# Designs tried in a protein design run: designed miniproteins, single chains, continued (2). Part 7

Each design is a single chain, and the fold is of that chain. pLDDT is the mean over its residues in the fold that is shown.

## One batch from the design tools (miniprotein)

Design m4211
Fold by ESMFold2-Fast:
Structure m4211 (fold): chain A 91 residues (1-91)
Amino acid sequence: SELKELEFELVKLGLRYIGLAAQRDILARTSNIPAEQLAALERLLEEIKKLLKEAKKAIDAGDLETAKKLLEETQKKLDELEARLAELEAS
Protein backbone atom coordinates (compact mmCIF):
# COMPACT_ATOMS: atom_id res chain seq x y z
CA SER A 1 0.00 0.00 0.00
CA GLU A 2 1.05 3.66 -0.41
CA LEU A 3 1.05 4.04 3.39
CA LYS A 4 3.56 1.16 3.75
CA GLU A 5 5.74 2.70 1.01
CA LEU A 6 5.85 6.03 2.92
CA GLU A 7 6.57 4.20 6.23
CA PHE A 8 9.46 2.39 4.51
CA GLU A 9 10.77 5.69 3.07
CA LEU A 10 10.63 7.28 6.56
CA VAL A 11 12.72 4.38 7.96
CA LYS A 12 15.28 4.67 5.11
CA LEU A 13 15.66 8.46 5.56
CA GLY A 14 15.89 8.02 9.35
CA LEU A 15 18.74 5.51 8.96
CA ARG A 16 20.48 7.86 6.52
CA TYR A 17 20.14 10.67 9.11
CA ILE A 18 21.74 8.47 11.82
CA GLY A 19 24.67 7.63 9.49
CA LEU A 20 25.31 11.27 8.51
CA ALA A 21 25.01 12.43 12.15
CA ALA A 22 27.66 9.83 13.09
CA GLN A 23 29.87 11.04 10.19
CA ARG A 24 29.58 14.64 11.49
CA ASP A 25 30.55 13.49 15.02
CA ILE A 26 33.64 11.65 13.65
CA LEU A 27 34.69 14.77 11.66
CA ALA A 28 34.16 17.00 14.73
CA ARG A 29 36.47 14.75 16.80
CA THR A 30 39.16 13.99 14.16
CA SER A 31 39.34 17.24 12.14
CA ASN A 32 40.14 20.88 12.96
CA ILE A 33 36.78 22.25 11.72
CA PRO A 34 35.81 25.84 12.70
CA ALA A 35 33.08 26.02 15.38
CA GLU A 36 30.80 28.06 13.05
CA GLN A 37 30.85 25.29 10.40
CA LEU A 38 30.10 22.63 13.05
CA ALA A 39 27.21 24.81 14.34
CA ALA A 40 25.81 25.11 10.78
CA LEU A 41 25.89 21.30 10.41
CA GLU A 42 24.19 20.94 13.82
CA ARG A 43 21.41 23.33 12.73
CA LEU A 44 20.90 21.29 9.53
CA LEU A 45 20.77 18.05 11.57
CA GLU A 46 18.13 19.59 13.90
CA GLU A 47 16.07 20.73 10.87
CA ILE A 48 16.22 17.20 9.38
CA LYS A 49 15.25 15.66 12.75
CA LYS A 50 12.21 17.99 12.93
CA LEU A 51 11.18 17.11 9.35
CA LEU A 52 11.38 13.36 10.11
CA LYS A 53 9.24 13.87 13.24
CA GLU A 54 6.64 15.91 11.29
CA ALA A 55 6.61 13.29 8.49
CA LYS A 56 5.88 10.55 11.05
CA LYS A 57 3.01 12.64 12.48
CA ALA A 58 1.56 13.09 8.97
CA ILE A 59 1.84 9.32 8.28
CA ASP A 60 0.20 8.50 11.64
CA ALA A 61 -2.64 10.97 10.83
CA GLY A 62 -3.17 9.40 7.37
CA ASP A 63 -2.17 12.68 5.65
CA LEU A 64 -0.26 10.98 2.82
CA GLU A 65 0.11 14.13 0.69
CA THR A 66 1.75 16.09 3.55
CA ALA A 67 3.88 13.04 4.49
CA LYS A 68 5.16 12.74 0.89
CA LYS A 69 6.11 16.44 0.74
CA LEU A 70 7.87 16.30 4.13
CA LEU A 71 9.81 13.16 3.11
CA GLU A 72 10.86 14.83 -0.19
CA GLU A 73 12.07 17.92 1.78
CA THR A 74 13.88 15.61 4.25
CA GLN A 75 15.67 13.89 1.34
CA LYS A 76 16.79 17.27 -0.08
CA LYS A 77 18.16 18.34 3.33
CA LEU A 78 19.94 14.98 3.76
CA ASP A 79 21.50 15.45 0.29
CA GLU A 80 22.68 18.95 1.37
CA LEU A 81 24.14 17.56 4.62
CA GLU A 82 25.94 14.73 2.75
CA ALA A 83 27.42 17.23 0.25
CA ARG A 84 28.65 19.54 3.06
CA LEU A 85 30.22 16.61 4.95
CA ALA A 86 31.95 15.36 1.77
CA GLU A 87 33.38 18.87 1.17
CA LEU A 88 34.75 19.03 4.74
CA GLU A 89 36.29 15.53 4.45
CA ALA A 90 38.02 16.56 1.18
CA SER A 91 39.51 19.69 2.83
Scores: mean pLDDT 88

Design m4212
Fold by ESMFold2-Fast:
Structure m4212 (fold): chain A 71 residues (1-71)
Amino acid sequence: ADEEAKKTKELLDKILKKAEEAIKKGDLFTAEIWISLGYMAASVSLLSEDPKVRAVAEEKLKELDKLYKKL
């Protein structure tokens, strides 16, 4: 439960960091790929039976939306 939510958060945070680094470098193509992978990972996490995992996924989807609007 708590461990799976933590792992989900760490994975999505890593993807977000890669996307932000690409945006900072002006590599918008690479940023779009990382954001797309983030949407896929978060969408799968929303199917979790654990409400804590779903809450993390919903939060990270909002962060991905903010990054996508910067493209």
Scores: mean pLDDT 85

Design m4213
Fold by ESMFold2-Fast:
Structure m4213 (fold): chain A 91 residues (1-91)
Amino acid sequence: MEEVKRLLEKHGLIGLPIVGAVLVTLGKKLIEKSTDPEEIEEGRRLVELGRRLLEVAGKYDEKLDEIARIRDRKEAEEKEKKVVEEAIKEL
């Protein structure tokens, strides 16, 4: 969970599903193309990490959808920051 927390702090909740999808794709590609057991194991680690990031992002998707309906952009940004801070504390 420490890597998930670090990536959430760096990329936020909007960036997290993009990072998660990229890690799953790269991990699968590494598993498929590598003949090195260490690289295959790293690929599995990346897939697991990426899936955990997607799971965390999904947990807050409904709150982000509600924020997207707020007409005031500044209020929406402030509420999004609070959701990110809360997600980081829960990890």
Scores: mean pLDDT 73

Design m4214
Fold by ESMFold2-Fast:
Structure m4214 (fold): chain A 115 residues (1-115)
Amino acid sequence: MELEEKLKSSNPEEVRKALEELKEKIGEDPLEVAELLLEALTSDNEVVRETTVEFLIEAPTEVVALVLSYFSTLTDKELAEKILPNIERILKETKDEETKKLIEETVKKALENLK
C-alpha cells in the first residue's frame, strides 16, 4: 500500500494524511488498519510515533477500539511492552470518557496476561 510509504515519512503532515486515509478504510480492511496503526506506534521514527499518538488521542472510539483489539492478541511480550507506553499516553491525554474506560480495561487485562 502507498499508505505504508507515507507512514515512514519524516513529515508530520504526510503521516497525518496517511492516518486519516487508514481511518476511512476501517470498513474495508479493519485488520490491516489495526496492524499499520500498531506498526506506526512502534516505529523507530519519532515523527511517526508522536504523530500517531496525537492522532489516536483525538480519534473516534471505534479507531482506538480497533488498535486495542489487535494489541490484545499480541503474544510477543517485548512488542507489547514497546507499545504500552504509547497506549498509556493516549489514555492520559484523551478527553473521551468511553475511550478512557476502554483503554484502562484493555491495559489492565494485557498487563495481567504479560505477567
Scores: mean pLDDT 75

Design m4215
Fold by ESMFold2-Fast:
Structure m4215 (fold): chain A 86 residues (1-86)
Amino acid sequence: DLVDRFYELTKKLLEKFDSFPKEIQEKLASYGINSKEDLLGALVTAFSESEDKEEFLKKLEDLVNEENLDEAVNYLAELIEKAKKK
């Protein structure tokens, strides 16, 4: 279930929010993500806007595992910006 996978990954990301590398935290802040609440809202919006849910969930897995962090944050940011322009 894509929704269950999204929920589990989101929970882990919220737990890791304050422990991300400072560069990643600053990048998230540049997209308006300054708190766990902001991150939750951004993830819900991005999940809703994503046409490729499997690719989106893989990017969240990258964030949870601290792999390809810059690429994963950029992917999330594109979905957030797409949502704002709709």
Scores: mean pLDDT 81

Design m4216
Fold by ESMFold2-Fast:
Structure m4216 (fold): chain A 90 residues (1-90)
Amino acid sequence: MTSSQINAYRSSQYFDFGRTAARSGGGQPAVSSGQRGVDILNQDPSLQDVTDQVQSLVDQAIQRLSRGDYDGAVSYLDQARDLTDRTYSS
């Protein structure tokens, strides 16, 4: 297992937690977890393309949470998780 695969896996777990928090109406925990997931990916230059896409998805999730759209936030966090899971699984 590469260090990049470990970073992608750890990031995926934070997005999964963020999704669960958003589903439960926990806006601040969802924001915090999404940002931690991005921070982990951002430590690995080999994951830059994935990091850029995931940052965009997390930013969209944060915007949805600010509007009280928890379902929209869950959707974007699920997309971020799936993207990082694919990176880990490759």
Scores: mean pLDDT 83

Design m4217
Fold by ESMFold2-Fast:
Structure m4217 (fold): chain A 66 residues (1-66)
Amino acid sequence: MEVEKVRELLKKVGPGASDEAIDRIVEAALKDRPDREQAIKDLMDFLKEQVEAYQKRLERERKALE
């Protein structure tokens, strides 16, 4: 369930990313972390911050074009 949210966020940052590439990123993040729940939460928080910053930049560029 939570992994699916992470996958959606990763696709928002990199729309060309494959599902396999996304899965490997999630597995890599979990590999070094003994607490899976905390690792997923940390990754989601990080990705939300990245998506927000990226969307903010895109909105600024879009406004300049219009």
Scores: mean pLDDT 70

Design m4218
Fold by ESMFold2-Fast:
Structure m4218 (fold): chain A 73 residues (1-73)
Amino acid sequence: SLQEQGEAALREVAREFAERLKKRLEEERKRLEEEGITDEKEIAKREFEVFLEGVDEFGRRLDARLAELKAKA
């Protein structure tokens, strides 16, 4: 059903979001280390910015997947 397909799409996009966020946070931490940034507040701010970008991408990807499912219904 369309509902089951929508639920599967949500789970898939959520899994992709979690995996990408983990990798992007690891990459950002390496960049901060390479830049010599040791200030805890600046590190937290940069990590939060990566998280917010991830949330925006999650929303866009979910919208795209749901639009594809609706177009095929």
Scores: mean pLDDT 83

Design m4219
Fold by ESMFold2-Fast:
Structure m4219 (fold): chain A 72 residues (1-72)
Amino acid sequence: ALTEEQAVAEARIVLAQAQKEYNDEALSAEDRLSAAQKAKNYLQQLAQQFPGSAEIQGLLQQAVALEQAAAA
């Protein structure tokens, strides 16, 4: 099982990778949206495991915004 500190570290890595993929012009719009959705879903799972973590909630909000931007 992840500790809260490990979950925050994983959330940061996942979000950073999704942001990198969103800005990758070599990827299709479909691939960028898929990457953003995968990141949001994973961060949502972490938020469910650590509902008291303001930092994970903040990272999840950023992932939701990234998915919305990728879907537009």
Scores: mean pLDDT 85

Design m4220
Fold by ESMFold2-Fast:
Structure m4220 (fold): chain A 84 residues (1-84)
Amino acid sequence: SAVEAQIKEAEDAVRAILKKAGVSDEEIDELLEKYKDTSLSDEELERLVEELRPEFLKMDPEKQKEMLAELLVIGLANYINKLK
């Protein structure tokens, strides 16, 4: 179906980005399971990012990478849930 194709394309793209950044398939699958029920409005998602921005800028590079991976998976899960 068109929806299944869009979901697969989005998942494959995010997985490729995260793997290039050094995140394993197992870690990605764990994050997807953790955030599978994410349902945020565009305003709520923007607010979450804005609230985390000052903390992010003070983090070590390793923690910044972890936060970016989580935010990318949150965005993906939210996108998938809006398509269903």
Scores: mean pLDDT 81

Design m4221
Fold by ESMFold2-Fast:
Structure m4221 (fold): chain A 97 residues (1-97)
Amino acid sequence: SKLDELKERLVRLLQEAEALLQAAIPNLSPEDRRQATLVGASLATLQMSILRNTLNPSKAVQILDDNIQVAEQLGLSEVVSLLREIRKLVQEIASLQ
């Protein structure tokens, strides 16, 4: 179904964002590294909610908005771009439920 295709794409983008965060962490200050790790934990939680079919789109959008702000403060422009695309997919999934 279209919903299943969107969920598969969402999982792939979350994994890509997690990989970019992992690559960026060694180049960050200790305090920024902690913030990046918390973003990664949030993305892992969102991925688990999709896989378990427990995704709450409105809550996910709020979490993504917070993580986008953190990623912007950290200067992680590629992560910000992916999180914005992830946010759009979550909203599209919400429109189909």
Scores: mean pLDDT 89

Design m4222
Fold by ESMFold2-Fast:
Structure m4222 (fold): chain A 74 residues (1-74)
Amino acid sequence: SPLEESLRLSLEIAKKTLPEELYEKLEELFRKYMEGKLSDEEYQKKRHEIMSKLSEEEKNEMLRLYIETLEKQA
């Protein structure tokens, strides 16, 4: 699905940009979501909690790489 593809891309970027501990938490959340163990609301809430630990600079770098990767695949 397009959502699954976007989330997998987000995880690949997180792996390259974030500390391993935060990446592992995001990966675990994604796996639980894909297994149907988390609702959409629970997944978004927990993902937001992890992302809130990032500085604005770290969030912007992650977003920049996400956009760059999508543009290269266009």
Scores: mean pLDDT 78

Design m4223
Fold by ESMFold2-Fast:
Structure m4223 (fold): chain A 66 residues (1-66)
Amino acid sequence: SLKDKAIKIANENKKKLEKIVESLGWKITKLTDFKIEKLSDKTVKATFTYETSDGVEVVATGIATA
């Protein structure tokens, strides 16, 4: 499904984000928001929002299109 594809892309982007956050000396501490949005009949967006140990919010997104 498009939802599953969007979630998969968001999770791959989260792995990249974790490496960037760790390179800055920070850690992802918790997931603060999870959102799935239907942007069109053929497009779904997944958004994961995280809090870091530095108090900064970071976001990983995935967009899947049919």
Scores: mean pLDDT 86

Design m4224
Fold by ESMFold2-Fast:
Structure m4224 (fold): chain A 89 residues (1-89)
Amino acid sequence: NPALEKLAEIDPDFARELRRLIDAGDYDGAVDLAKERADELYEQGRFDDALQVLDYSAEAFREAGKDEQALELEIYGGMLRIEHAVKKF
């Protein structure tokens, strides 16, 4: 999965845990993990990494045919972008 490979370049520990949940068929748990990791990265000031975690996790879910879970992460990423833009001003 190219999206999971990209995640492993950015955050290898997160990518391994996400793959574990996906391989177990726990896509709802994978959504929760991706949101939690994005929040952690955002709190650390790692905004671009937070967005990449959400974007590539959503791509991995779409490749698996999990469009609802992918959409949930895409919406979460959109909310995070708006929050960051407001915080800039």
Scores: mean pLDDT 87

Design m4225
Fold by ESMFold2-Fast:
Structure m4225 (fold): chain A 67 residues (1-67)
Amino acid sequence: SAATLAQLRELAEKMAQAAVEGKTEEAQDILKEARGLIRSAARDEAEENQLLAEFGKWVNEEAEKLK
């Protein structure tokens, strides 16, 4: 859903920020939350893998903006 994608985008921004700031434990906690949300939202394994790949891409994009 659009709401789920918006939540994942917000989590990606927070994870990138935590990672850049060296807050590795916080970044890992955010990743666990994102994985849980993806698993609950995905209809099948293909969608789960697709959402997880997109989330990782969003985290990398946000991290690059912070350099």
Scores: mean pLDDT 83

Design m4226
Fold by ESMFold2-Fast:
Structure m4226 (fold): chain A 90 residues (1-90)
Amino acid sequence: GIEKLKKEIEANQKAIDILERYKRGEITPEQADEELRKISEELKGGPFPPLEQLTDEQIDALINALRGGVDLLKESIEEIKKRQEELKKQ
């Protein structure tokens, strides 16, 4: 349902924030990994790799992938809403 997609968007946006804070040096790798682990429990997918083992370019690629995922999820919600409106018109 839409509520599940909204939770997935929220989790992805939280992951982006954590990765950006880590990239800025505002949190330690250990703190970032723990925060991402908690969020990954809300995501239906594999765990995030340890951030200490990633290059800045790989972290940027992860942020971009998560942003792309958010955009696709938002599009999916709009498609569901459109289909619901079409069904109401019978």
Scores: mean pLDDT 77

Design m4227
Fold by ESMFold2-Fast:
Structure m4227 (fold): chain A 70 residues (1-70)
Amino acid sequence: SLEEVKKKAEEVLKKIREWVKANPDASYLDLFRALAAEAEVWVTLRMAEKGKISPEEALKRIERVEKELA
């Protein structure tokens, strides 16, 4: 459901934000990856909210971003 997509997006975005706060001396490349991941999650959520992609597709995309950050 869209609610599941929103919840998953919030969880992943929180993880990204907490990682950035915990790593103030992170390399520019790592910071860029974090920002890119945040943007991808936000855009994916927005597309799902506007009905441009299915909630199932949005969840898969957000889960992929989460795995790539691990």
Scores: mean pLDDT 84

Design m4228
Fold by ESMFold2-Fast:
Structure m4228 (fold): chain A 82 residues (1-82)
Amino acid sequence: DKETEEILEKIKKVLEKIKKYVGDKKLTIDEYIELAKEKNFSEEDIMILERIKEVFELAGLDVNKKYTTDELFEKIKEILSK
């Protein structure tokens, strides 16, 4: 729905910003959050990453697993599109 599309677009933009720093490197969600904090991302961008972690936890996925930004986006898209 429109609400899901809007949140996915926000997630995509945050992950694209991170990709400029890391390219295709695989990091955990916590490592992405720490990188965003180190690079002085907005409070809103950091909250989006923290929400991704919460959604992964609630879906029973391993938050300690490493993903590229593209893999992380595809995974969150699958979860939120159910």
Scores: mean pLDDT 84

Design m4229
Fold by ESMFold2-Fast:
Structure m4229 (fold): chain A 64 residues (1-64)
Amino acid sequence: MEPELTDEQKEEAVRLVAALLASGMDEETAIKTAAKMLGISEEQVRKVVEENKERVDALIAAAR
């Protein structure tokens, strides 16, 4: 069982994935890239993004 991410790690994952998606990267590649950069699992990043989908989408819209 993976340890739960801190609020700071969740925030960084959301922000990073949103930035990568805004740059034209596909969702799966953005998740893998964010996981490698943050040193966490792809599943942890995916879960955070799914739980915060509205925020990710809003950040993408703002970053375009």
Scores: mean pLDDT 79

Design m4230
Fold by ESMFold2-Fast:
Structure m4230 (fold): chain A 124 residues (1-124)
Amino acid sequence: SALELLKNIPLSLIVDADVEDAALEAIEKLMDNDVFVGEVLVVDPARAGEVTRIGGTPVRYVPSVEEAIELIKASSQKYYVVLSDDRAFVEEAQALDPSVRGAVVPSDASAEDVIEALARALGF
């Protein structure tokens, strides 16, 4: 299952603000199922500089994909998935750092759609 795959991978995310609500709900469900989420970076220029938390996991708001990629290069986390409803957003992140994995979801995606997309990005 998607959850069984994700339990074995220390996951961190770069999230497009357009899918933030579904992504954060997915992270809560993952953590409730003993999946480790190390860090979440939300690309939202309107909220840049804000820091929140989901449980023990930091959620940082950054102004651009470029800034998110610079932050992960300095991070101790190893597995980043970039999540968006726009393929161009994912392609921009992967052009800046080919090691990040990409997940594209519909703009009306549920938390379950996000979890399946993260599992596909990491192992399917």
Scores: mean pLDDT 84

Design m4231
Fold by ESMFold2-Fast:
Structure m4231 (fold): chain A 81 residues (1-81)
Amino acid sequence: MERVVETARKVLEAAEKGDFAVLRLAAPMLAAIKEEIEKGKSIKEAMESVFGPDTPKPEKLEVKEISDEEATRILREVVEL
């Protein structure tokens, strides 16, 4: 989890400098985290569901559309973990 938070911080810093390319590449994973939060999970529980040991390997990772604004918001919450 700690390495995921560190990566999220780097992506967030790039996005805040106007570089949204990396943020957009991470959009499917951020959309998956958002979906888990919408199911009533906390950001930590959502992260554990997406990246945890009980998470099915992402063979069904759908490309979910998420806005740059929503993706940045999720990254800020991840960085605060």
Scores: mean pLDDT 67

Design m4232
Fold by ESMFold2-Fast:
Structure m4232 (fold): chain A 90 residues (1-90)
Amino acid sequence: SELAERLAEEGGEGGRLEAEGKKSGDATKYTAGALRAIGAGVEAELLARAGRISREEAAEAAREGARRAEEAGGETAARALRGQAEAIEE
């Protein structure tokens, strides 16, 4: 769904910001990027609970966001999103 795609994009963007902050030594940017990704994972869970997307779609969106974050060098974002995907699918 468009919603799942946007969540994956948001997670990936968070990872990109995290990587930029880490490279530049900008703790505020690093933290903002990581929190953006965490927020996307939490939003995926809440949307599944609200019945807006399936639990499977929410977990897949979080995993896709984690892949994009990892590709961007956002290790904290990627780990958080993978953890959220596992929590959604438990």
Scores: mean pLDDT 89

Design m4233
Fold by ESMFold2-Fast:
Structure m4233 (fold): chain A 77 residues (1-77)
Amino acid sequence: PSDISPKSGELGSIVKISGKSEKDGKYTVIFGSDKYPAESKNGKFSVDVPLDVKGDKKISAYDEKGRMSEDQIFSVK
């Protein structure tokens, strides 16, 4: 997984986080200390994440084999 976007969102909103997937199937998005199940199809995964806590979060994704994306910072403003 790669190219995770967006990199920021508004406190109190729900953001659709998406990225590139190498294979269709199950992915997991790590958002700070939380994990969100995501499904990929057609080279893309997405998941809706509620932005309940202000601040910077580390965001990454991994596939069913545990292959990780690069870590990115997500800012909740």
Scores: mean pLDDT 79

Design m4234
Fold by ESMFold2-Fast:
Structure m4234 (fold): chain A 85 residues (1-85)
Amino acid sequence: SNADVRALIQQTVAHLEGLLAALRAAMAAAGVPQAVIDAVVAQLQAHIDRLRALGNSPDPDLDAFLAVVREAEAVVRAARALMDA
């Protein structure tokens, strides 16, 4: 149902916001340059903002939601790689 898709989007937004805060702290602790941290944070925030917009739709597009989640996951994987370097 549209209510179930909206609930899933809201839960995903909350999860990604928590992950963003943790990722910012972890990258700083790993010595990642501030400009790189700011760029990664901005990319993940843009995906969170897109998910919020989808969740505010009266007819949320599940395929669009899944595409944005995959893009957010790619940003997180790239950030992890920066910390492992």
Scores: mean pLDDT 88

Design m4235
Fold by ESMFold2-Fast:
Structure m4235 (fold): chain A 56 residues (1-56)
Amino acid sequence: PTTIEELLKLSDDELINHVFNNQKYPDFGLVGEITSLLNNGVSKEDIIKKYLPYLR
């Protein structure tokens, strides 16, 4: 289990990679959604809070 503090230490690329690696089967839809939010200036903290169940 990864904490919010550990997730906040990740770069944007590392966070995307963590989402991909934490899924038994990669969900390119979720990866694409998070990538889009980061590219549109949504804060990493807000993304982590919203998608926390998929990041642990």
Scores: mean pLDDT 74

Design m4236
Fold by ESMFold2-Fast:
Parts: structure tokens; C-alpha cells; sequence
Structure m4236 (fold): chain A 77 residues (1-77)
């Protein structure tokens, strides 16, 4: 259902936030970047089959994950 897909999307977003927090505490940015890239791929797969009503929300979450990846990659330089 759309509600089940929404719960999956929210779960992926919370997982992403957790990865960033752990990276900030531990300095392990490379591991967090790889995890965020996996989350981005999972969101892009969900976007392919999502109902139209959820697509803007998923697209917004993908952009959020991309921004997090960029911020962490800048910390490695």
C-alpha cells in the first residue's frame, strides 16, 4: 500500500540521518557516504514503482540524501 511505501521511505530517511550523526561522532565519513549511496539507490528504485502521490516526496528525499553525500564528501577533502 501507499502507507507501507511511505513507512519504508521514512525508515530510509531516518537511517540516513543516523549514518550522518554516527559519522560526525566517529569521523568515519567514507562508511557513511557508502551507506547514503545505498539509501539513494533504494529510494530511486522505490520512485520507479511509487504511486504518483508519493513521487514528489520520494524525489525530495533523494535530493536530501544527495545533499548529505555532498556535505560528507567535502569533509574528506
Amino acid sequence: SAQEQLAQIIGLTLRAIGAVIEAELTGNYEEAIEELKRIEEELEELLKTAPEELKPFIERQIEYIKELIKELEEKLK
Scores: mean pLDDT 86

Design m4237
Fold by ESMFold2-Fast:
Structure m4237 (fold): chain A 90 residues (1-90)
Amino acid sequence: MEAERVALAREALEKLPEVLKKTLEELKKRGAPEILFEYAKKVAEMLERYLQAVVEGAPQEELEKLVAEFTAELKRMEEEVEARLAAEAA
C-alpha cells in the first residue's frame, strides 16, 4: 500500500509541471484575468507540497492536516476569484 501510494505520488509530481504549463497557456490564450493565473499556480504549489509529503512517507495525521490547510486556503482564494469575476462582469 505505502510503496504503491508513493509511486502514484511520484508520477503525479512528474506530470504536475506539464499540466500547470498547459493550464497557464490556455488561460493566456483565453485572455483570463491575472487572478486565475495566481490561483492555478497556488493550486499547483499546494498539490506539489502534498505529493512531496506522501513521497517522504509523512504520517496520515500530517497528510490530513495539510489537506485541511490547503482546503481552507483554496476556499479563501476561490471566494476571491469569484468576487473578482463577478465585479468584472458587472
Scores: mean pLDDT 79

Design m4238
Fold by ESMFold2-Fast:
Structure m4238 (fold): chain A 74 residues (1-74)
Amino acid sequence: SPDEELAKKADERLEELGKKFQEAKDAGDVKKQKEILEEMLKVVEELAKQSTDPEVKAFAEKLAEKLRKEIEAL
């Protein structure tokens, strides 16, 4: 399914960005943490826009809200 490939690509990218976020957090680099969270947000918002699966859309929208709150807290 095109939606399964889309979700898989987003998941792989988020996992890669998550590792970079942890490295930035361990280094105390708040600016880099914010940049990575903003990139993660873009990935998740794109998934929400392109997916036709209602469950994938709902999950992506919920994750986007959490990421926005994390960016706001920095």
Scores: mean pLDDT 84

Design m4239
Fold by ESMFold2-Fast:
Structure m4239 (fold): chain A 96 residues (1-96)
Amino acid sequence: MTPEEKELIQKLVEKYPDDSVKVLLEYLKSKGVTVKNTDLSEDELYVIITLANLYDLRGETFESWEDAMRAALKIKVERGELTPEQVEAWLKDINK
């Protein structure tokens, strides 16, 4: 993480101290991740942010949290951190 990213996160928390959803959406923008649908739950945003922190999703544009998750999970499979079966089973459960 760069000093500029840390400063941005601090400013976001200061702007929205009681609104975690707004902080999460602005943080994703700082990571270069564009989300077209802003009607996402905190759980959905946490998945995207967790994956964006572990993997560089900069430059991606997503219509849903599922698209972002598939992109990040594909990277994890390529690195051998997850099996394709685990990813497929988890995606089926979360898309219920």
Scores: mean pLDDT 69

Design m4240
Fold by ESMFold2-Fast:
Structure m4240 (fold): chain A 124 residues (1-124)
Amino acid sequence: EETYEKLLEAQYLVNAALEAARRAMESDVDTALKLFQALKENLELAKKYVEEVYPDTGEIAKKASELFKKALEIAQEGIEVLQTEDPETAKEKRRELSKELIDTLNEANKLVQEGLKKVREKLA
């Protein structure tokens, strides 16, 4: 059950990060920066939970962790762009990075859902 609870929490955090990324794409630069900072924190925690359940979920958890690592790299790039670039350049790069982040997180979410199914089948 602890494995299932950690995967559920990871799924919740990924969905929160997805919503933050969608909002960031349409937000002003200051709001987008706060959203990228918040989603990075959520993704760091989601990656930790997925890594903790690796022995029970095998390849699925490993692949999900790799996608979370990629998502964290994109989020960090977004934070740096929003802090260092002029507002017009930051606006365009933010939209591109938000789109890439959304795609990456959708793939990670599918793997977390698959992990949840496998754990549930083992408990049944």
Scores: mean pLDDT 82

Design m4241
Fold by ESMFold2-Fast:
Structure m4241 (fold): chain A 61 residues (1-61)
Amino acid sequence: DRLAQFAIDAALQQLRRAGEPITAERVAERTREILEKLGVKARVEARQVGERLEVTVTILP
């Protein structure tokens, strides 16, 4: 959970620095890339719910 949250926060920071729009697709993609760099296999899903972004991270064995 803490590792997943770290990756999500890092993804948001990278998108802001790059001037990219913060969308469900971009957050999911960047979060997955960060987890891969950390050697973690994961499924990352994100969806927009009104003004809120929901991100689900499932760490794989």
Scores: mean pLDDT 79

Design m4242
Fold by ESMFold2-Fast:
Structure m4242 (fold): chain A 100 residues (1-100)
Amino acid sequence: ELSPLEKEVERLMRELFRLASVALHRLNASEEFRQEVEELLSTLAQLVGKLLKDPNVTEEQLKEVKERIEEIIRLVEQGRLEEAKEKTRELIKWVEEKLK
């Protein structure tokens, strides 16, 4: 069973997917840009899912993931999709390094 912090990270990931979909539609994003965002979010979801199943994950690492997802959500809500993409790539790299 997931800890409260792990459940919060899962909730934020679901919120990020929902808000990104809404923002892409609202901003009439190109098909190419939409595909790029969908690929990044799918990669992030796979890596975060692996981190949440890792028995060696620390509370500090979960807090870092939470804060980074919250920052990406804020950028998406502001329509700052290029910056949100960059922050998503940074989070992907960070999670990959923690899973090694």
Scores: mean pLDDT 86

Design m4243
Fold by ESMFold2-Fast:
Structure m4243 (fold): chain A 112 residues (1-112)
Amino acid sequence: SMELRELAEELLEKAIKYGHILTAGAAYVFLEEIAGIDYAKKLRDKLMKKYNIDKFEADVGIGLARIWVGVERLLGVDPRLAAVNAVLYFAKIEGAPKEIIDLAERLRELLG
């Protein structure tokens, strides 16, 4: 869905812009699952350059989210659902603004 991709891209950019490292990592993994790894990597690299984000911090956030989604996948959970649940969990822990939480909840609704 074009709407699903547009909302996922907006979520990733806002998480990066506001410096929510774990939320951004989970949003990136969600974008990989819906748009593919090559597309997600190109957008992430562009956004990291735009917002002057440290590669080490970004890699830590992505690594943790990949472990979470990988474990959920082994347990039979849809990796897209696992990734958006990770976004919601980390957004609440990091005190992300309501706008980020609302975007993640809308993405979860679109998955069914």
Scores: mean pLDDT 88

Design m4244
Fold by ESMFold2-Fast:
Parts: C-alpha cells; structure tokens; sequence
Structure m4244 (fold): chain A 78 residues (1-78)
C-alpha cells in the first residue's frame, strides 16, 4: 500500500538524518509526503523541514515529527 511505502521512506529519511545526511533526509521526506499526500504536500513538507533546520532544530527530530504528521494526515484521508 502507499502508506506502507510512505512509512518505509520515512524510516529511510530518519536513518539519513541520523547519519548526518540532511539533504538526503529532506529528499526522502519530500518523496514520502508526495507519495502519501501529493506533490504540493511534498513541496510544503520539504520547505517546512528546510525552515526548521535553518532555525537550528535537530534534523532527526524534524524528520521524525514531519514524517509522523504526513502519516497521520494520510491515515485521516484513507
């Protein structure tokens, strides 16, 4: 299912953030949001993640929180 694939992308995004690869983490998070909610949500999630990181937020926390928000929203629409 698209939700299972989105969760897999979210797990990969968290792993990339833990490895210090913020760019890959954001790209995977955008792919996750696009798959679950469409391209506009993907772009919005990417931009929100970039804004949070620019403000000094922890990358693992940002990716985990935004990924969970994407999954929660997708489940509400299912």
Amino acid sequence: SSLQQARQLGDQAVAAAKAGDDETAIELLQQMATLALGPEAGEGTRDHAREQLAAGADPVDVVTRLGQAVLDRAEQLA
Scores: mean pLDDT 88

